# Designed miniproteins, single chains, continued (2), part 30

Each design is a single chain, and the fold is of that chain. pLDDT is the mean over its residues in the fold that is shown.

## One batch from the design tools (miniprotein)

Design m5016
Fold by ESMFold2-Fast:
Structure m5016 (fold): chain A 90 residues (1-90)
Amino acid sequence: MRVLEILDVEIVREGPVAELLKQRLKPGMRLTEDELVAIIEEAAREAGVADDRFQPILIFSEPDTSSSDPEVRDLYIAAGDSIVRLRVRP
């Protein structure tokens, strides 16, 4: 399973899930996609936005070939009213 290294955590749109994700996700953490989804789902439950059909939207950007590190990608997480951008290295 691919492991993602978190390089940066930015709140794009504030909300209860974004606050919890900023507390739980830190630069330098290494997580699988399943571990990341589990953290997002736990944050959504605690924020009271998760229902029985809740699914976070995860959008990976393509690698920026103009960057100094072509493997770095942005991962956007949309959950409830919150949008968080992670900068990740696979």
Scores: mean pLDDT 73

Design m5017
Fold by ESMFold2-Fast:
Structure m5017 (fold): chain A 88 residues (1-88)
Amino acid sequence: SLAIAYNNLGNLYLNLKKYDEALKAYIEALKIDPSFEEAWNGLRLLIIENHNNKDLLQRIVTELEELQKLYPELEQIKDAIEYLKSLL
């Protein structure tokens, strides 16, 4: 599926430490399938590797807030935003 392709692209960029490209690819996968656990795991690894990069964490929050507008009832998006804001 297209969501799997975006997730694989995200994993590739993450391994290359191209974090903004990885973020965009994972978010595109989640826009297609917000229950795609592999893409959520990719975002978790991106956050863990970049926990001291406040500018990147803020961009992740912004992308997740846009995702939340598409899927306002999904608790995992809200939980991820709240967790990230606790790191800022």
Scores: mean pLDDT 90

Design m5018
Fold by ESMFold2-Fast:
Structure m5018 (fold): chain A 81 residues (1-81)
Amino acid sequence: DDVILRVASHDTGVPLERLRELTRLVGSAERAANAVGRAMRMLKEGKSEEEIIEELVKEGYSREAAELAVELAKIGLEKLA
């Protein structure tokens, strides 16, 4: 759903195009937005990229999706800073 991704792009600072890439891996816009939001919160908490990837995998994301979610979360935080 493009509306969910547009809202997530605005809220996270992540480019819409990059959120669409994650959506293709996780199968839904809501899962993509949730993965990025979760990764952003964990980055703000001071967790390492590998710790965040492990947490997202435990939450049901593939490692590939978790790695992309962390990359996108870092991009978003750089834009919101």
Scores: mean pLDDT 83

Design m5019
Fold by ESMFold2-Fast:
Structure m5019 (fold): chain A 64 residues (1-64)
Amino acid sequence: SLPSIDEIALTLIIMEVAFGKAAGVPDDEIRAAADRLIETAKKLGASDETIQEARQQVDDILAA
């Protein structure tokens, strides 16, 4: 079976934020990119729980 929208969204958001941080992209630009992915995930039917988890992961990665 194909992965769920929740699984796809969370994976893409984590990868984008982690790669942006590793590449030295400014935190504000990384957050803006993550916010666009989160908005797309919502439109594709990602759960509120997954969106909250994604936001927490963004904060955790940028704080590390």
Scores: mean pLDDT 87

Design m5020
Fold by ESMFold2-Fast:
Structure m5020 (fold): chain A 73 residues (1-73)
Amino acid sequence: MKPLSPEELLRKASEKVLEKIQEFVDKGNTEKAEKLRELAQKYIDEAQKALDSGDEEKVREIVEKLLKAIDEM
């Protein structure tokens, strides 16, 4: 498979975040949806800073942490 660029990884992670937020909203779990939004914003901000500095490995690490956090919710 073609490896994803750091930008593509961040985009796909953002899409998964939106899907999970929508799932919580649909189930009436607005508190978890809000918590996930705040958590995702923090990770996205950190990943964007790493991307801006050219630290591709750090972007991948942050994306993996975000995806793990989504799976644990």
Scores: mean pLDDT 80

Design m5021
Fold by ESMFold2-Fast:
Structure m5021 (fold): chain A 71 residues (1-71)
Amino acid sequence: MKKKAVVLVFANPTDEQKAEGYELGKKAEEEGDIVYTYGASPEDRDKALEKALEEAKKDKNVGEIEVHVFD
């Protein structure tokens, strides 16, 4: 069975957004999903997102990609 990939990109997150991202990542790991976490400057956010999506798409075990961007 293919797994869900949860992609978390932090460009300039608030403390609340950091907490939300940590909880999303923890829940995904507990469910057996794959978590990809990237930190980037606000200027490099789109590049970090593209890289994260490319890495997730290369994984043969990934069937669904869920993306969360925190800015």
Scores: mean pLDDT 77

Design m5022
Fold by ESMFold2-Fast:
Parts: sequence; C-alpha cells; structure tokens
Structure m5022 (fold): chain A 79 residues (1-79)
Amino acid sequence: LTPEQEAEVDIALAEIYLAIGKLDYQRGNLEGAIESYEKAIELLEKTIERYKDVPGVVAEAERLLKYAREQLEKIRAEL
C-alpha cells in the first residue's frame, strides 16, 4: 500500500470504531461506547501524527477526531 492508501485504511478503521461506539450507545452499553470512541480517538491521533505532511489526511482525521471527542464527552456526562 502507498502511504496515502495506508492512511485511508487507518481512517476507515477509525470510522468502524466510531460506528461500533454509536451502536453500543444506542443499545445502552455506555462502557462499550466509551471504549470504542477512545480507540477511534487513539487511532486518529496516531494517523494525524503519522501523516502530518498530508493536508487532506490531517483535515479528515481532525474532523473525525472532533466528532469522536464530542460524542465521548456527551456519553461521559450521562455516567
């Protein structure tokens, strides 16, 4: 895979974690939702650092990171 393709795979994996977190939240599994969003955040932070010189990758990862952080804060407020 090219670096750009590797970044696409990492972003796709983060999106999968975000989807799992949303599903867990909808099912009332707050702990599972927190864990999945935290995994997405960790992966997105690593993606931003790894591909910091690729503006398109950084912008997309930062957009998803902001979303994940906002969802995590909302869920934690319910505990």
Scores: mean pLDDT 85

Design m5023
Fold by ESMFold2-Fast:
Structure m5023 (fold): chain A 86 residues (1-86)
Amino acid sequence: SMTLTATLTVAADGTATLTITDENGNVLATATVAPGESAVLRVGDYLFSLTVQGKEASLAAVDAKTGAIVASGFAEAGGTVTITVS
């Protein structure tokens, strides 16, 4: 089992950057999403879903095998949120 950390940072204009790292700090995936857009990143057994509405970003980590939401986070413009799955 791999421990993944997803870090979501929202810029002042609402642009969101999602970075997924392993337990050693290696970057495995990244996405940049503008207001009104969404992205899904698959890393290992997890789907990371990012949606930006206005200047607010919502992040969900989903177990790709079961469809269960295992972690979630939310950040506003200028904010950062971190979620961890294993």
Scores: mean pLDDT 87

Design m5024
Fold by ESMFold2-Fast:
Structure m5024 (fold): chain A 86 residues (1-86)
Amino acid sequence: DEKKLEELLKEIEEIEKILKKKYEEMKDKAEEFQEILDKLAAPYLAAEPREKIELYAKAIKEIFGDEELAEKIKKLRLEFLEEEEK
């Protein structure tokens, strides 16, 4: 189901573009971003692929405070992972 993977990837890319814009607006908090990511790095490296997606979404929620955006990217990445495993 290559077409579904391509569509999911495009949606993920659009969300990542929004996240990059939010990061540019919050560049003064780059140190805070790094501290949150560093705290998540050890469990992230040890985690299974699905858990890695959960940790990524948690970092987005903590950094940007945008739970809807974090949940949306989490669902898209999980769907992409499930389609790749088929």
Scores: mean pLDDT 70

Design m5025
Fold by ESMFold2-Fast:
Structure m5025 (fold): chain A 62 residues (1-62)
Amino acid sequence: MAEEAKERARRAVRILVDAEPDLTKEQLYNAALVALQSLGLPREEAEKLAREIADEVMKERA
């Protein structure tokens, strides 16, 4: 369940970065956080996964 939500949020954030490549890590984190919370994850878990997703996407673009 959490892994599926993480994968969906990561995919959404990658699409967002492709459209707006100037997005900051903070903006990517916020986008992932919103996506994870919309999928029903608790805030604390969503915050942890959003940080991981933002880190992964930023590393892909670096």
Scores: mean pLDDT 79

Design m5026
Fold by ESMFold2-Fast:
Structure m5026 (fold): chain A 80 residues (1-80)
Amino acid sequence: MRDEVVRRVREIALETVSGGVASKFLRALEEELANSPDTKEAMLEAVEKAVESVRDLMSPEQAEAILRRSKEAIDEVAAA
């Protein structure tokens, strides 16, 4: 579950923000996930915290897009 979520969220970030911002976001996400249980709720919280850590480097629209698309990806992976 976790590896599949990271893969999908990485794709979302790279499509939404510049490579530098995406790299910072993904590093924060992996750090949060490494210390979190493998649950849907924990993964959603990790994405939310990772977005917050780089919020000053992106527009509100980009942050919302990453959060919405990541929630959809987590829901799909959790349902499978």
Scores: mean pLDDT 81

Design m5027
Fold by ESMFold2-Fast:
Structure m5027 (fold): chain A 69 residues (1-69)
Amino acid sequence: SAEMEELVRAAEARDVDTLIRHLLESEDEAVRRYAFTVLARMGPEALARALARPELPERYRAALQAALA
């Protein structure tokens, strides 16, 4: 899909803001899962930016916090 192609390019470019937008706004669970997985592996600055979003679902918040530990 075009949305998944954009996520792959964002991951290659390390475009954290694009990945966070797709995690929060996409209706597609596969897109959200991919964005989450990439963000969890990017490191503490990217994780802190995702965790700062109040609309982040609790399951993603707990998992990203665990990735920081």
Scores: mean pLDDT 78

Design m5028
Fold by ESMFold2-Fast:
Structure m5028 (fold): chain A 85 residues (1-85)
Amino acid sequence: TVLVVRAEFDTEAARQGAVLLFRAYDEKTGGLVELRAGRTTVEAVFEFESLDEAQKAGEVLRDQFLALGAKKVEVEIMSRAEYLR
């Protein structure tokens, strides 16, 4: 199961905070496969063994990014086969 989280911020400093949150989450739970950062945008891809783990991770990250002042947070959960298309 693949979790894709995208977030957009008003400032580069807030986006740097989001990168640190993704890395901190990976250190606790594992599964971070890819991390891409623009000036004010960030995207991370996580791989989890179950849909429930992906859903919980998506909710936690969404809440944390909104608390950081994210303008937009998108969370997508898909199978590994769908991600590789």
Scores: mean pLDDT 79

Design m5029
Fold by ESMFold2-Fast:
Structure m5029 (fold): chain A 75 residues (1-75)
Amino acid sequence: SMSEGELMLRSYIAHNTDPSIFSDPARQQRLLALKERFEAEYADATDEQILAAAGRVSDEELALARMFLGAKRAV
């Protein structure tokens, strides 16, 4: 089973990368809630802090999360 931090990180990536979620409104709402929690908790976090909280994530997953967090701040 995933840790809570790992679930939040992967849900955040899925919300930004997987268009199939938009065909399921209930799944989209759950992923949106996890996305907002991830952005609130990790917006100012370092890569080391994200890895410590999320546990078993790849460098590619971390890079995607950082890219999307940076894009949000550009608005």
Scores: mean pLDDT 66

Design m5030
Fold by ESMFold2-Fast:
Structure m5030 (fold): chain A 70 residues (1-70)
Amino acid sequence: LSEEEKAALLALLRARQAPDGKLTDKQILEAMIESGVADKAAELGRLLRELADEDGTFTLAQVEEALRRV
């Protein structure tokens, strides 16, 4: 992913996060489709599974960490 694509994705996720700062995998996938990076969804999904909380939700910081590896 380019830095511009990462920034666009993170901006969409920041706008969609719940008041507690949590994101679902569905919200992340939808944001990837809207930002035009759906082709990286499988790779990002694998990395996110390594960082996921026990309830299957993610913080924006965890998504940023996963994006650093893509």
Scores: mean pLDDT 74

Design m5031
Fold by ESMFold2-Fast:
Formats: structure tokens, sequence, C-alpha cells
Structure m5031 (fold): chain A 69 residues (1-69)
């Protein structure tokens, strides 16, 4: 199953920190991950983190969104 989760961050730095936390947690749990290059969409700063559970095949896309400064 594919699930999309949007997470709002207060700043670009907060978004980067949340992305790193998601990656660190995935590593601890033995999950696969892919961290995409940050981009801008509709005046916002965006980071997409894809996490895959190898046991179930479940895919979660975490979209971290922050105001651009």
Amino acid sequence: MVEVKEIEAESEEAAREKAEELVAEARKQGLYYHLDEPYEENGKFVIDVLIVDPKTGDVTLYRLVAPKE
C-alpha cells in the first residue's frame, strides 16, 4: 500500500531536521529509504522522503513542507 503523509515544518532548517530524523528512524527499524533533493513548489520549500518496509512492501512518502526564506 502507498501512503502519503504531509508534515508542516516551521522553517527550511526544521524541514531538513525532520527529514534526517525520518531517515535515522528508518535505519533503526531496518527500513529502506530514499531522500530526494529539496525543491520549491508554490512558494514553499519541500523535501520528499520515501520509506519502504521490505517485510510488507508498504511505501510511505513523507512530504515535508516549510515556508521559503
Scores: mean pLDDT 81

Design m5032
Fold by ESMFold2-Fast:
Structure m5032 (fold): chain A 73 residues (1-73)
Amino acid sequence: LEELRASLTPLEQKVLGLIYKAGSLTPEQLAKELNISRSTVTRILNRLVEKGLVKYDPKTKRYSLTEKGKEVV
């Protein structure tokens, strides 16, 4: 988990922290909060899903932390 956390960029860590605080967020909400483009947010979220830290719910169109993601935050 520590090695996983160390592999994260500062921006990826901010995304995880925002999702943790809110429980779940849309890419649009993350883009507004971080003042970055939605395309940049989507790229970051895809990387975090690949790492198993975040999951996407197509029913709600929201991203939330996995158990592993909660341990890394």
Scores: mean pLDDT 81

Design m5033
Fold by ESMFold2-Fast:
Structure m5033 (fold): chain A 67 residues (1-67)
Amino acid sequence: MVELSQAEIMEASARALEEIAKTEKDEEKKKIYLEAAELMRKLRDASQEEVDAAAEEFREKLKEKYS
């Protein structure tokens, strides 16, 4: 399922996360936002299944960091 808007959404999301990271005062959270941005760029051409899997992985990473 190829969706052009998906690639654009992923790049826009990555950019938004990088902007959030610039204003984030917490060093740990800043790194998480930057890693999320990089992940979004890697997923720009991915299938829906790959996007869902990456989103779940990112959620688990957030839980681990806040443990």
Scores: mean pLDDT 72

Design m5034
Fold by ESMFold2-Fast:
Structure m5034 (fold): chain A 90 residues (1-90)
Amino acid sequence: GRAVALARAGRYADAIAEINAILDQPNPTVAQINDAIDALRILAGQLADSSARDQALRYINNAQILLSQGRNDDAVAALRQALAIIQAQL
């Protein structure tokens, strides 16, 4: 998706904007949530602070589990927590 493509290109601000656009939708699709997960994993890997990186990755991993259970709203909430950590560090 667009978010992961922007993150892979090193366009982190644009990737963050796209992730915010996905998570702010009332009913994001499973494909959109997966795009946000993949993008957030790349962004988390760029964090210099290992504690912040590990915390962000825990939220991302929890979101993947919640999504696999059909708990899309809970997955989005977990991704918002990961994004807040990433935005504070980048």
Scores: mean pLDDT 93

Design m5035
Fold by ESMFold2-Fast:
Structure m5035 (fold): chain A 83 residues (1-83)
Amino acid sequence: MEEVKRAARRAIGELGTAAAESKDPEVQSRLLQAARDVARAMEKGPEETIEALKRAGELAKDSPFGERVRKAVEEAIEEIKKV
């Protein structure tokens, strides 16, 4: 459980970093919304969290640090699937 939350929070952190480094306000807004969606999904359950993480990873793939966000998302999904 703690590892699952830690991995999801890491993905949220990477989304925040990508948003801060984005020069496009629209991209920044979408990345911050994705981070909020992951945080809300964590309150609902593991399936909702996995869905939010997949959306966040897809959204971030073309952004600055998209590879870092993708890795954090993949790690979080893998940890959640193990529970």
Scores: mean pLDDT 78

Design m5036
Fold by ESMFold2-Fast:
Structure m5036 (fold): chain A 99 residues (1-99)
Amino acid sequence: LPPRPALSKEEFDAEVERLIEELREAKTPADQRAIFRRLASLLLTYAMEHATPEQVDRIAALVQRALDEFRANPDMTPEEVAELVRRLVEEIKRIIDES
């Protein structure tokens, strides 16, 4: 894949909101997993561009924990999955704001 330019905070926020809406509209668990993986990739990419290596490690651990929670709870509603993602994004922003 071609390299992407670094995302601004506004671009990141807009892309996260778009993916959360796609997640709410997802009709199958497979589609929800694909969208969640795209969100995880976006969050890690943003962290690598804007955070220290120590903060990236902490963020990667949070993303992995959220993925594990999502996989462990196949009966989650689209709204519950969206809330899980919003919570994850809020924690990541708090870590980056420590810089």
Scores: mean pLDDT 78

Design m5037
Fold by ESMFold2-Fast:
Structure m5037 (fold): chain A 91 residues (1-91)
Amino acid sequence: SEADRLYELALRILDRAIEYAQSKGKEDLVKVLEEAKRELEAFRAQHPDMTREELLALIARIWGKIYDVASDEDLAEFNRIAQEVAAEAAA
């Protein structure tokens, strides 16, 4: 489904963001990203019939929390990761 594809893309972006934060030794950012991933996975497990719109709202909410703690450099890298993951998925 479209929701399943969106969920897989969101997880891939979070996984790459975690790898980035780990590579830079940003332990607090790693924690926030791992918590975001757990929240996304837990919500999907509890709501397997979730619509694309509901999933987009959840993704926006979790990334809003990440944006509150991320630096401008982190945000630039997250945007780069998101664009790369989206491009790979479109190919």
Scores: mean pLDDT 86

Design m5038
Fold by ESMFold2-Fast:
Structure m5038 (fold): chain A 65 residues (1-65)
Amino acid sequence: ALDAISDPEVRAALAELAARALQVGIPKGVVDAAIATVRDRYAAEPLSPQQAVDLFAELIAQALE
């Protein structure tokens, strides 16, 4: 999962945001799917920590509609 992201700042930012999402009751399946999508996007085109966080937040918002 996060181990596939070579940038430690991107990995740390996603890990922190994922932990907060789980703490506020967002389902683990939704969080895991969002992480997988961000990871796949990063593999195709490297993201900054802010771009990764913004994409994760958008994916969570879309999943909860």
Scores: mean pLDDT 80

Design m5039
Fold by ESMFold2-Fast:
Structure m5039 (fold): chain A 83 residues (1-83)
Amino acid sequence: DSELEEKAANYITAAGVQIAAAETLRWFGYPREEVEDALAAARGNLEKAEELANKISDPQVKEETLAAVERLRARVDALEAEF
């Protein structure tokens, strides 16, 4: 199951980078559409991470991975709510 864990972690990392990029774009006054594109990319990666996490057989690792996805999803929602 380590391969599923690694792939899920990679998608979570990619989503985190995209969220940070969206926050940076917003902070520098870039157009809303560019920020929204970065957040949409982050949501896509989080969806893939969630799909992989649901296939993890270790219940503890699965719950921790899904919790990480939920934390980043909440961060995306908070950023979108500021528009």
Scores: mean pLDDT 86

Design m5040
Fold by ESMFold2-Fast:
Structure m5040 (fold): chain A 62 residues (1-62)
Amino acid sequence: SLDDEIALALVEIALGVAKANGDTPEEVRAFGERVLKQLEPLMSPETLAEARRLIDDAAAEA
């Protein structure tokens, strides 16, 4: 859905900002999880799983 697409885009932007800021893997994950919690009501279970995967990937790259 459009809500799912917007929620994923916001998670991706948030993770990108944290990584660009030089945040640690733990800080990137914590920030991603905080953003996800606010957006969770807008997401399908499939989109929520994808968002968690993006958080894990971003933290691993940080």
Scores: mean pLDDT 83

Design m5041
Fold by ESMFold2-Fast:
Structure m5041 (fold): chain A 58 residues (1-58)
Amino acid sequence: AMGEITGIADEADLVRQLAAQLKAQPSAQARAMLEHIAEHSADPEARELAQQALAELA
């Protein structure tokens, strides 16, 4: 598809990037953004990835 499916995949990929950056540099803002995605993302894959990243940060 043109951009619809790519958009969904992009959100999950963004979560992975944020998790990696947050692990390297602890940031309250990055954590809040990850938490926002976990709560508000329409993509269940993105939500699960965000929840896993938050758990790893403990």
Scores: mean pLDDT 70

Design m5042
Fold by ESMFold2-Fast:
Structure m5042 (fold): chain A 101 residues (1-101)
Amino acid sequence: VKKRGEEAAERGTKAAKEGIRKASDEGAALAVGGAVRGMGDGIDAALKAGSAEGAAEIGEKYAKKGEKLAKKTKPGDSVGAARAAEYGAAGAGAGGMAADL
């Protein structure tokens, strides 16, 4: 389970960073805000799962969604960047919880 959580956290973090990089200068605050919200949502979802395995599965799902959104986001797409950052960070949060449980 620890390895699954660590992989989800790494993938989620990379997706969130890619989303933030693709944000315009004006959209950067929106993307960072998305990452903060996503991290909290991911941690909350992991805690609600009640198990390290459930937390890892949630982290994997969010990280995969974040990766897909980051790839679809074009440079300057502030809304797409914020969504990629939010889902990536949620994967990182849930995956991190699974790794530490």
Scores: mean pLDDT 80

Design m5043
Fold by ESMFold2-Fast:
Structure m5043 (fold): chain A 73 residues (1-73)
Amino acid sequence: EVEKKAKALLKRAEGLRTAADNFEKMAQYYEDLAKKYPENAPYYQSLADQYRAMATKARESADKHEEEAKKLL
């Protein structure tokens, strides 16, 4: 049971880190659009900021899942 829970937490953490990487790529995409289309730069920068915030939260959540898994092992 404990070992299964630890493995599930580690799998969740791995998924969250993958999601964070994808959010960082989306943030970069919108930052590039802000530079290419300066008339819409505030809108694209807002989207980039949102994706970076989501990436940060996903990594924080992954760290917490990994710490919980360590406590179980």
Scores: mean pLDDT 87

Design m5044
Fold by ESMFold2-Fast:
Structure m5044 (fold): chain A 125 residues (1-125)
Amino acid sequence: PDKPIVDAVNKSIDEAMKTTEEARELVQKKVEEAKELVKEGKYDEARKILEEAREEFEKKYEEALKLLNSAEGAALTASPQVKQEMLGKVDEARKEMEEKRKESQKLLDEGFELADKALEEKKLK
């Protein structure tokens, strides 16, 4: 009876990881677009797409956390040996998701800093 639980946990973890990676890739693309807009002097447009990318990342990350929480809930219903193994996989996935979140936040912070500094320089001229 543990096999359906193991399969459910693994499926939820895989989906959470894919959702998190998709969100990270979106942030990377939007930060690159924002940097190009800054080069074109379109600072307000650059800031807007960064804000939209942050908002979409937060929504996707929340979806991934719900999937991970579902995996944890399923793992808790397994037999004692399988439960410990499945909870270990959930913990590892949570750490990987946190790393990708930190990477995404760093990219967004770099993009916002670039746009904000360019706006300040424009105001001084």
Scores: mean pLDDT 88

Design m5045
Fold by ESMFold2-Fast:
Structure m5045 (fold): chain A 92 residues (1-92)
Amino acid sequence: SKELAEEAARLAEEVARLGAKADAPATAAAAGALLGIGGAAQARFFGDAAGAARDAAAGAEVVARHSKDEEQRREAERLAREARRLAEEAAA
């Protein structure tokens, strides 16, 4: 649905922003940001809510594992959970 694609785009964009500012090794921060950017593009240009949500979840998980900042880890864990739920909903 269009609404699921818009929600997936918003989550992916949040993941991209979190990855870009993550207190993490450059490769991990870049991976989180790029997965978020790619997810947002999937949702906005291809309407692929499930693919976008999967990439957003993967990006958030990278930030959750590698960030040294507790607040960033908690936000990443929240985004990963929401993105996984959205991926399941969009795939159903």
Scores: mean pLDDT 88

Design m5046
Fold by ESMFold2-Fast:
Structure m5046 (fold): chain A 75 residues (1-75)
Amino acid sequence: SAAVELARRQVGEASEAALRSEPATFDAVRPHLEAAARAVKAGDVEAARRHLLEAAQASTDPELSALLRERAEAV
């Protein structure tokens, strides 16, 4: 569906941004981003958005946290 395609794109862009962050920040957000990716595979758009918000909360990098929240809002 279009909603799942959009969620997949948002999770992909979130993951790419996280990979460019500091290793400790990436380690903190990784389990939430992996959960978001699994939710997208299951077609669960609401779970994908929730996990992106959890990733934003886990991040200690304010710019990454803001980007992760923006990606979640776009889902």
Scores: mean pLDDT 89

Design m5047
Fold by ESMFold2-Fast:
Structure m5047 (fold): chain A 81 residues (1-81)
Amino acid sequence: MRPSLEELLEEMRRRLEEALRELLGDKSLTPDQKLVRFGEIAGELFREVEEIAGASPELQERLDELWREFFARLFEAIRAE
């Protein structure tokens, strides 16, 4: 079946939530390593959605919003100690 853009973005949000939780709990990683790992995970998920939905300015804006939200949350959690 064809997933909607909103269904793809919602699934991506769930997977980003899981990645954020796991990375914040990993005491073996430095802050820089957590940021790099999160970027790799987000980049792979964004590529998957772009392949399914097709690249567009609207999609890029929605992905940028997700990236800013989750990156800010990860960065703030790291800084808060």
Scores: mean pLDDT 80

Design m5048
Fold by ESMFold2-Fast:
Structure m5048 (fold): chain A 86 residues (1-86)
Amino acid sequence: SLADRLLAEAEGVRARTDELIREAKRLGIPIPKSLEEVYAEAVARLDALRAAGSTSPEAVRELARVNLELGAVETGLTMLIWVEKK
């Protein structure tokens, strides 16, 4: 279903973002607390959506929003690491 695809996409972004967080910490690059908070909130929402297992239009909309939020964090971390590595 579309919900299953969006959930799988969000999990992929989460996995890549966790790797970026580990890389930033390995390189001694400070991660803004605001970015960590946004990521934590998006992950909590993703976990709640996975637990609910709903494929309703509302669940699809929520999964789409979570994908956008996680994607923004992944992009921000990628740019931060890229700039700091120079």
Scores: mean pLDDT 85

Design m5049
Fold by ESMFold2-Fast:
Structure m5049 (fold): chain A 66 residues (1-66)
Amino acid sequence: MEEETKLAFEVLLKIAEEEGVSPEAAQRAADELEKRGYTPAAVSLRVIALRGEEAVKRAVEIAKKY
């Protein structure tokens, strides 16, 4: 579980750095996690994306602190 959370934050930060902070970037991070078998982390990022850009910005700031 700790390794999955760390990987989710690393994938989100990488995509946000490359493409910018957006709901679309969070969906792409979720797609990457799902392909790797991390379905619960992918679902969490999809929920964040559905809440909009401010929710994604908050998730990125939390990820930076890990």
Scores: mean pLDDT 79

Design m5050
Fold by ESMFold2-Fast:
Structure m5050 (fold): chain A 94 residues (1-94)
Amino acid sequence: MKLSIEEAAERLRELAEELERLVAEGASDQKLREVLDQVREIAEEIEDEEVSRAVLTAAEMAERHLAQGDRRAALAYVQLAVKEVEERLKELKE
């Protein structure tokens, strides 16, 4: 199901908030990976190919940093993806 940039921004914001809570709670890497998998699934459904690629790249970088034990860097990449989608949405509404 294809997602508009507005729908993608909302879903990615919710996932970023969930990931932040899981990191703060010391959740398992498996739970963090499950959230990153959802970010990737959302990215693949974004109708804007440029935004989709940016979010997929951020998810890949987040996964790499999580694999190295850097949970805060993984969170930062997902938060960056949310900001990129929100900036794109703002440009389309202006």
Scores: mean pLDDT 84

Design m5051
Fold by ESMFold2-Fast:
Structure m5051 (fold): chain A 68 residues (1-68)
Amino acid sequence: MEEALEASRLLKEALEKLNLSASELGKLTPDELRQKLLEAGFSEEEAELVLKAVYEEDALVRQYILSS
């Protein structure tokens, strides 16, 4: 739950900084997203949190993150 809030914030920032929509995020592989995040100035730890958030199976976490 704590991680969901932080991941939601980081994901929002990533979408804005990379100029990506949630739909475009879904088209990227985990490796592609990680590279884009690192190139945009996110840390490896921040990139890991975003990847975990995007590719988690938890429907509540995913809905919360994508809605925020």
Scores: mean pLDDT 69

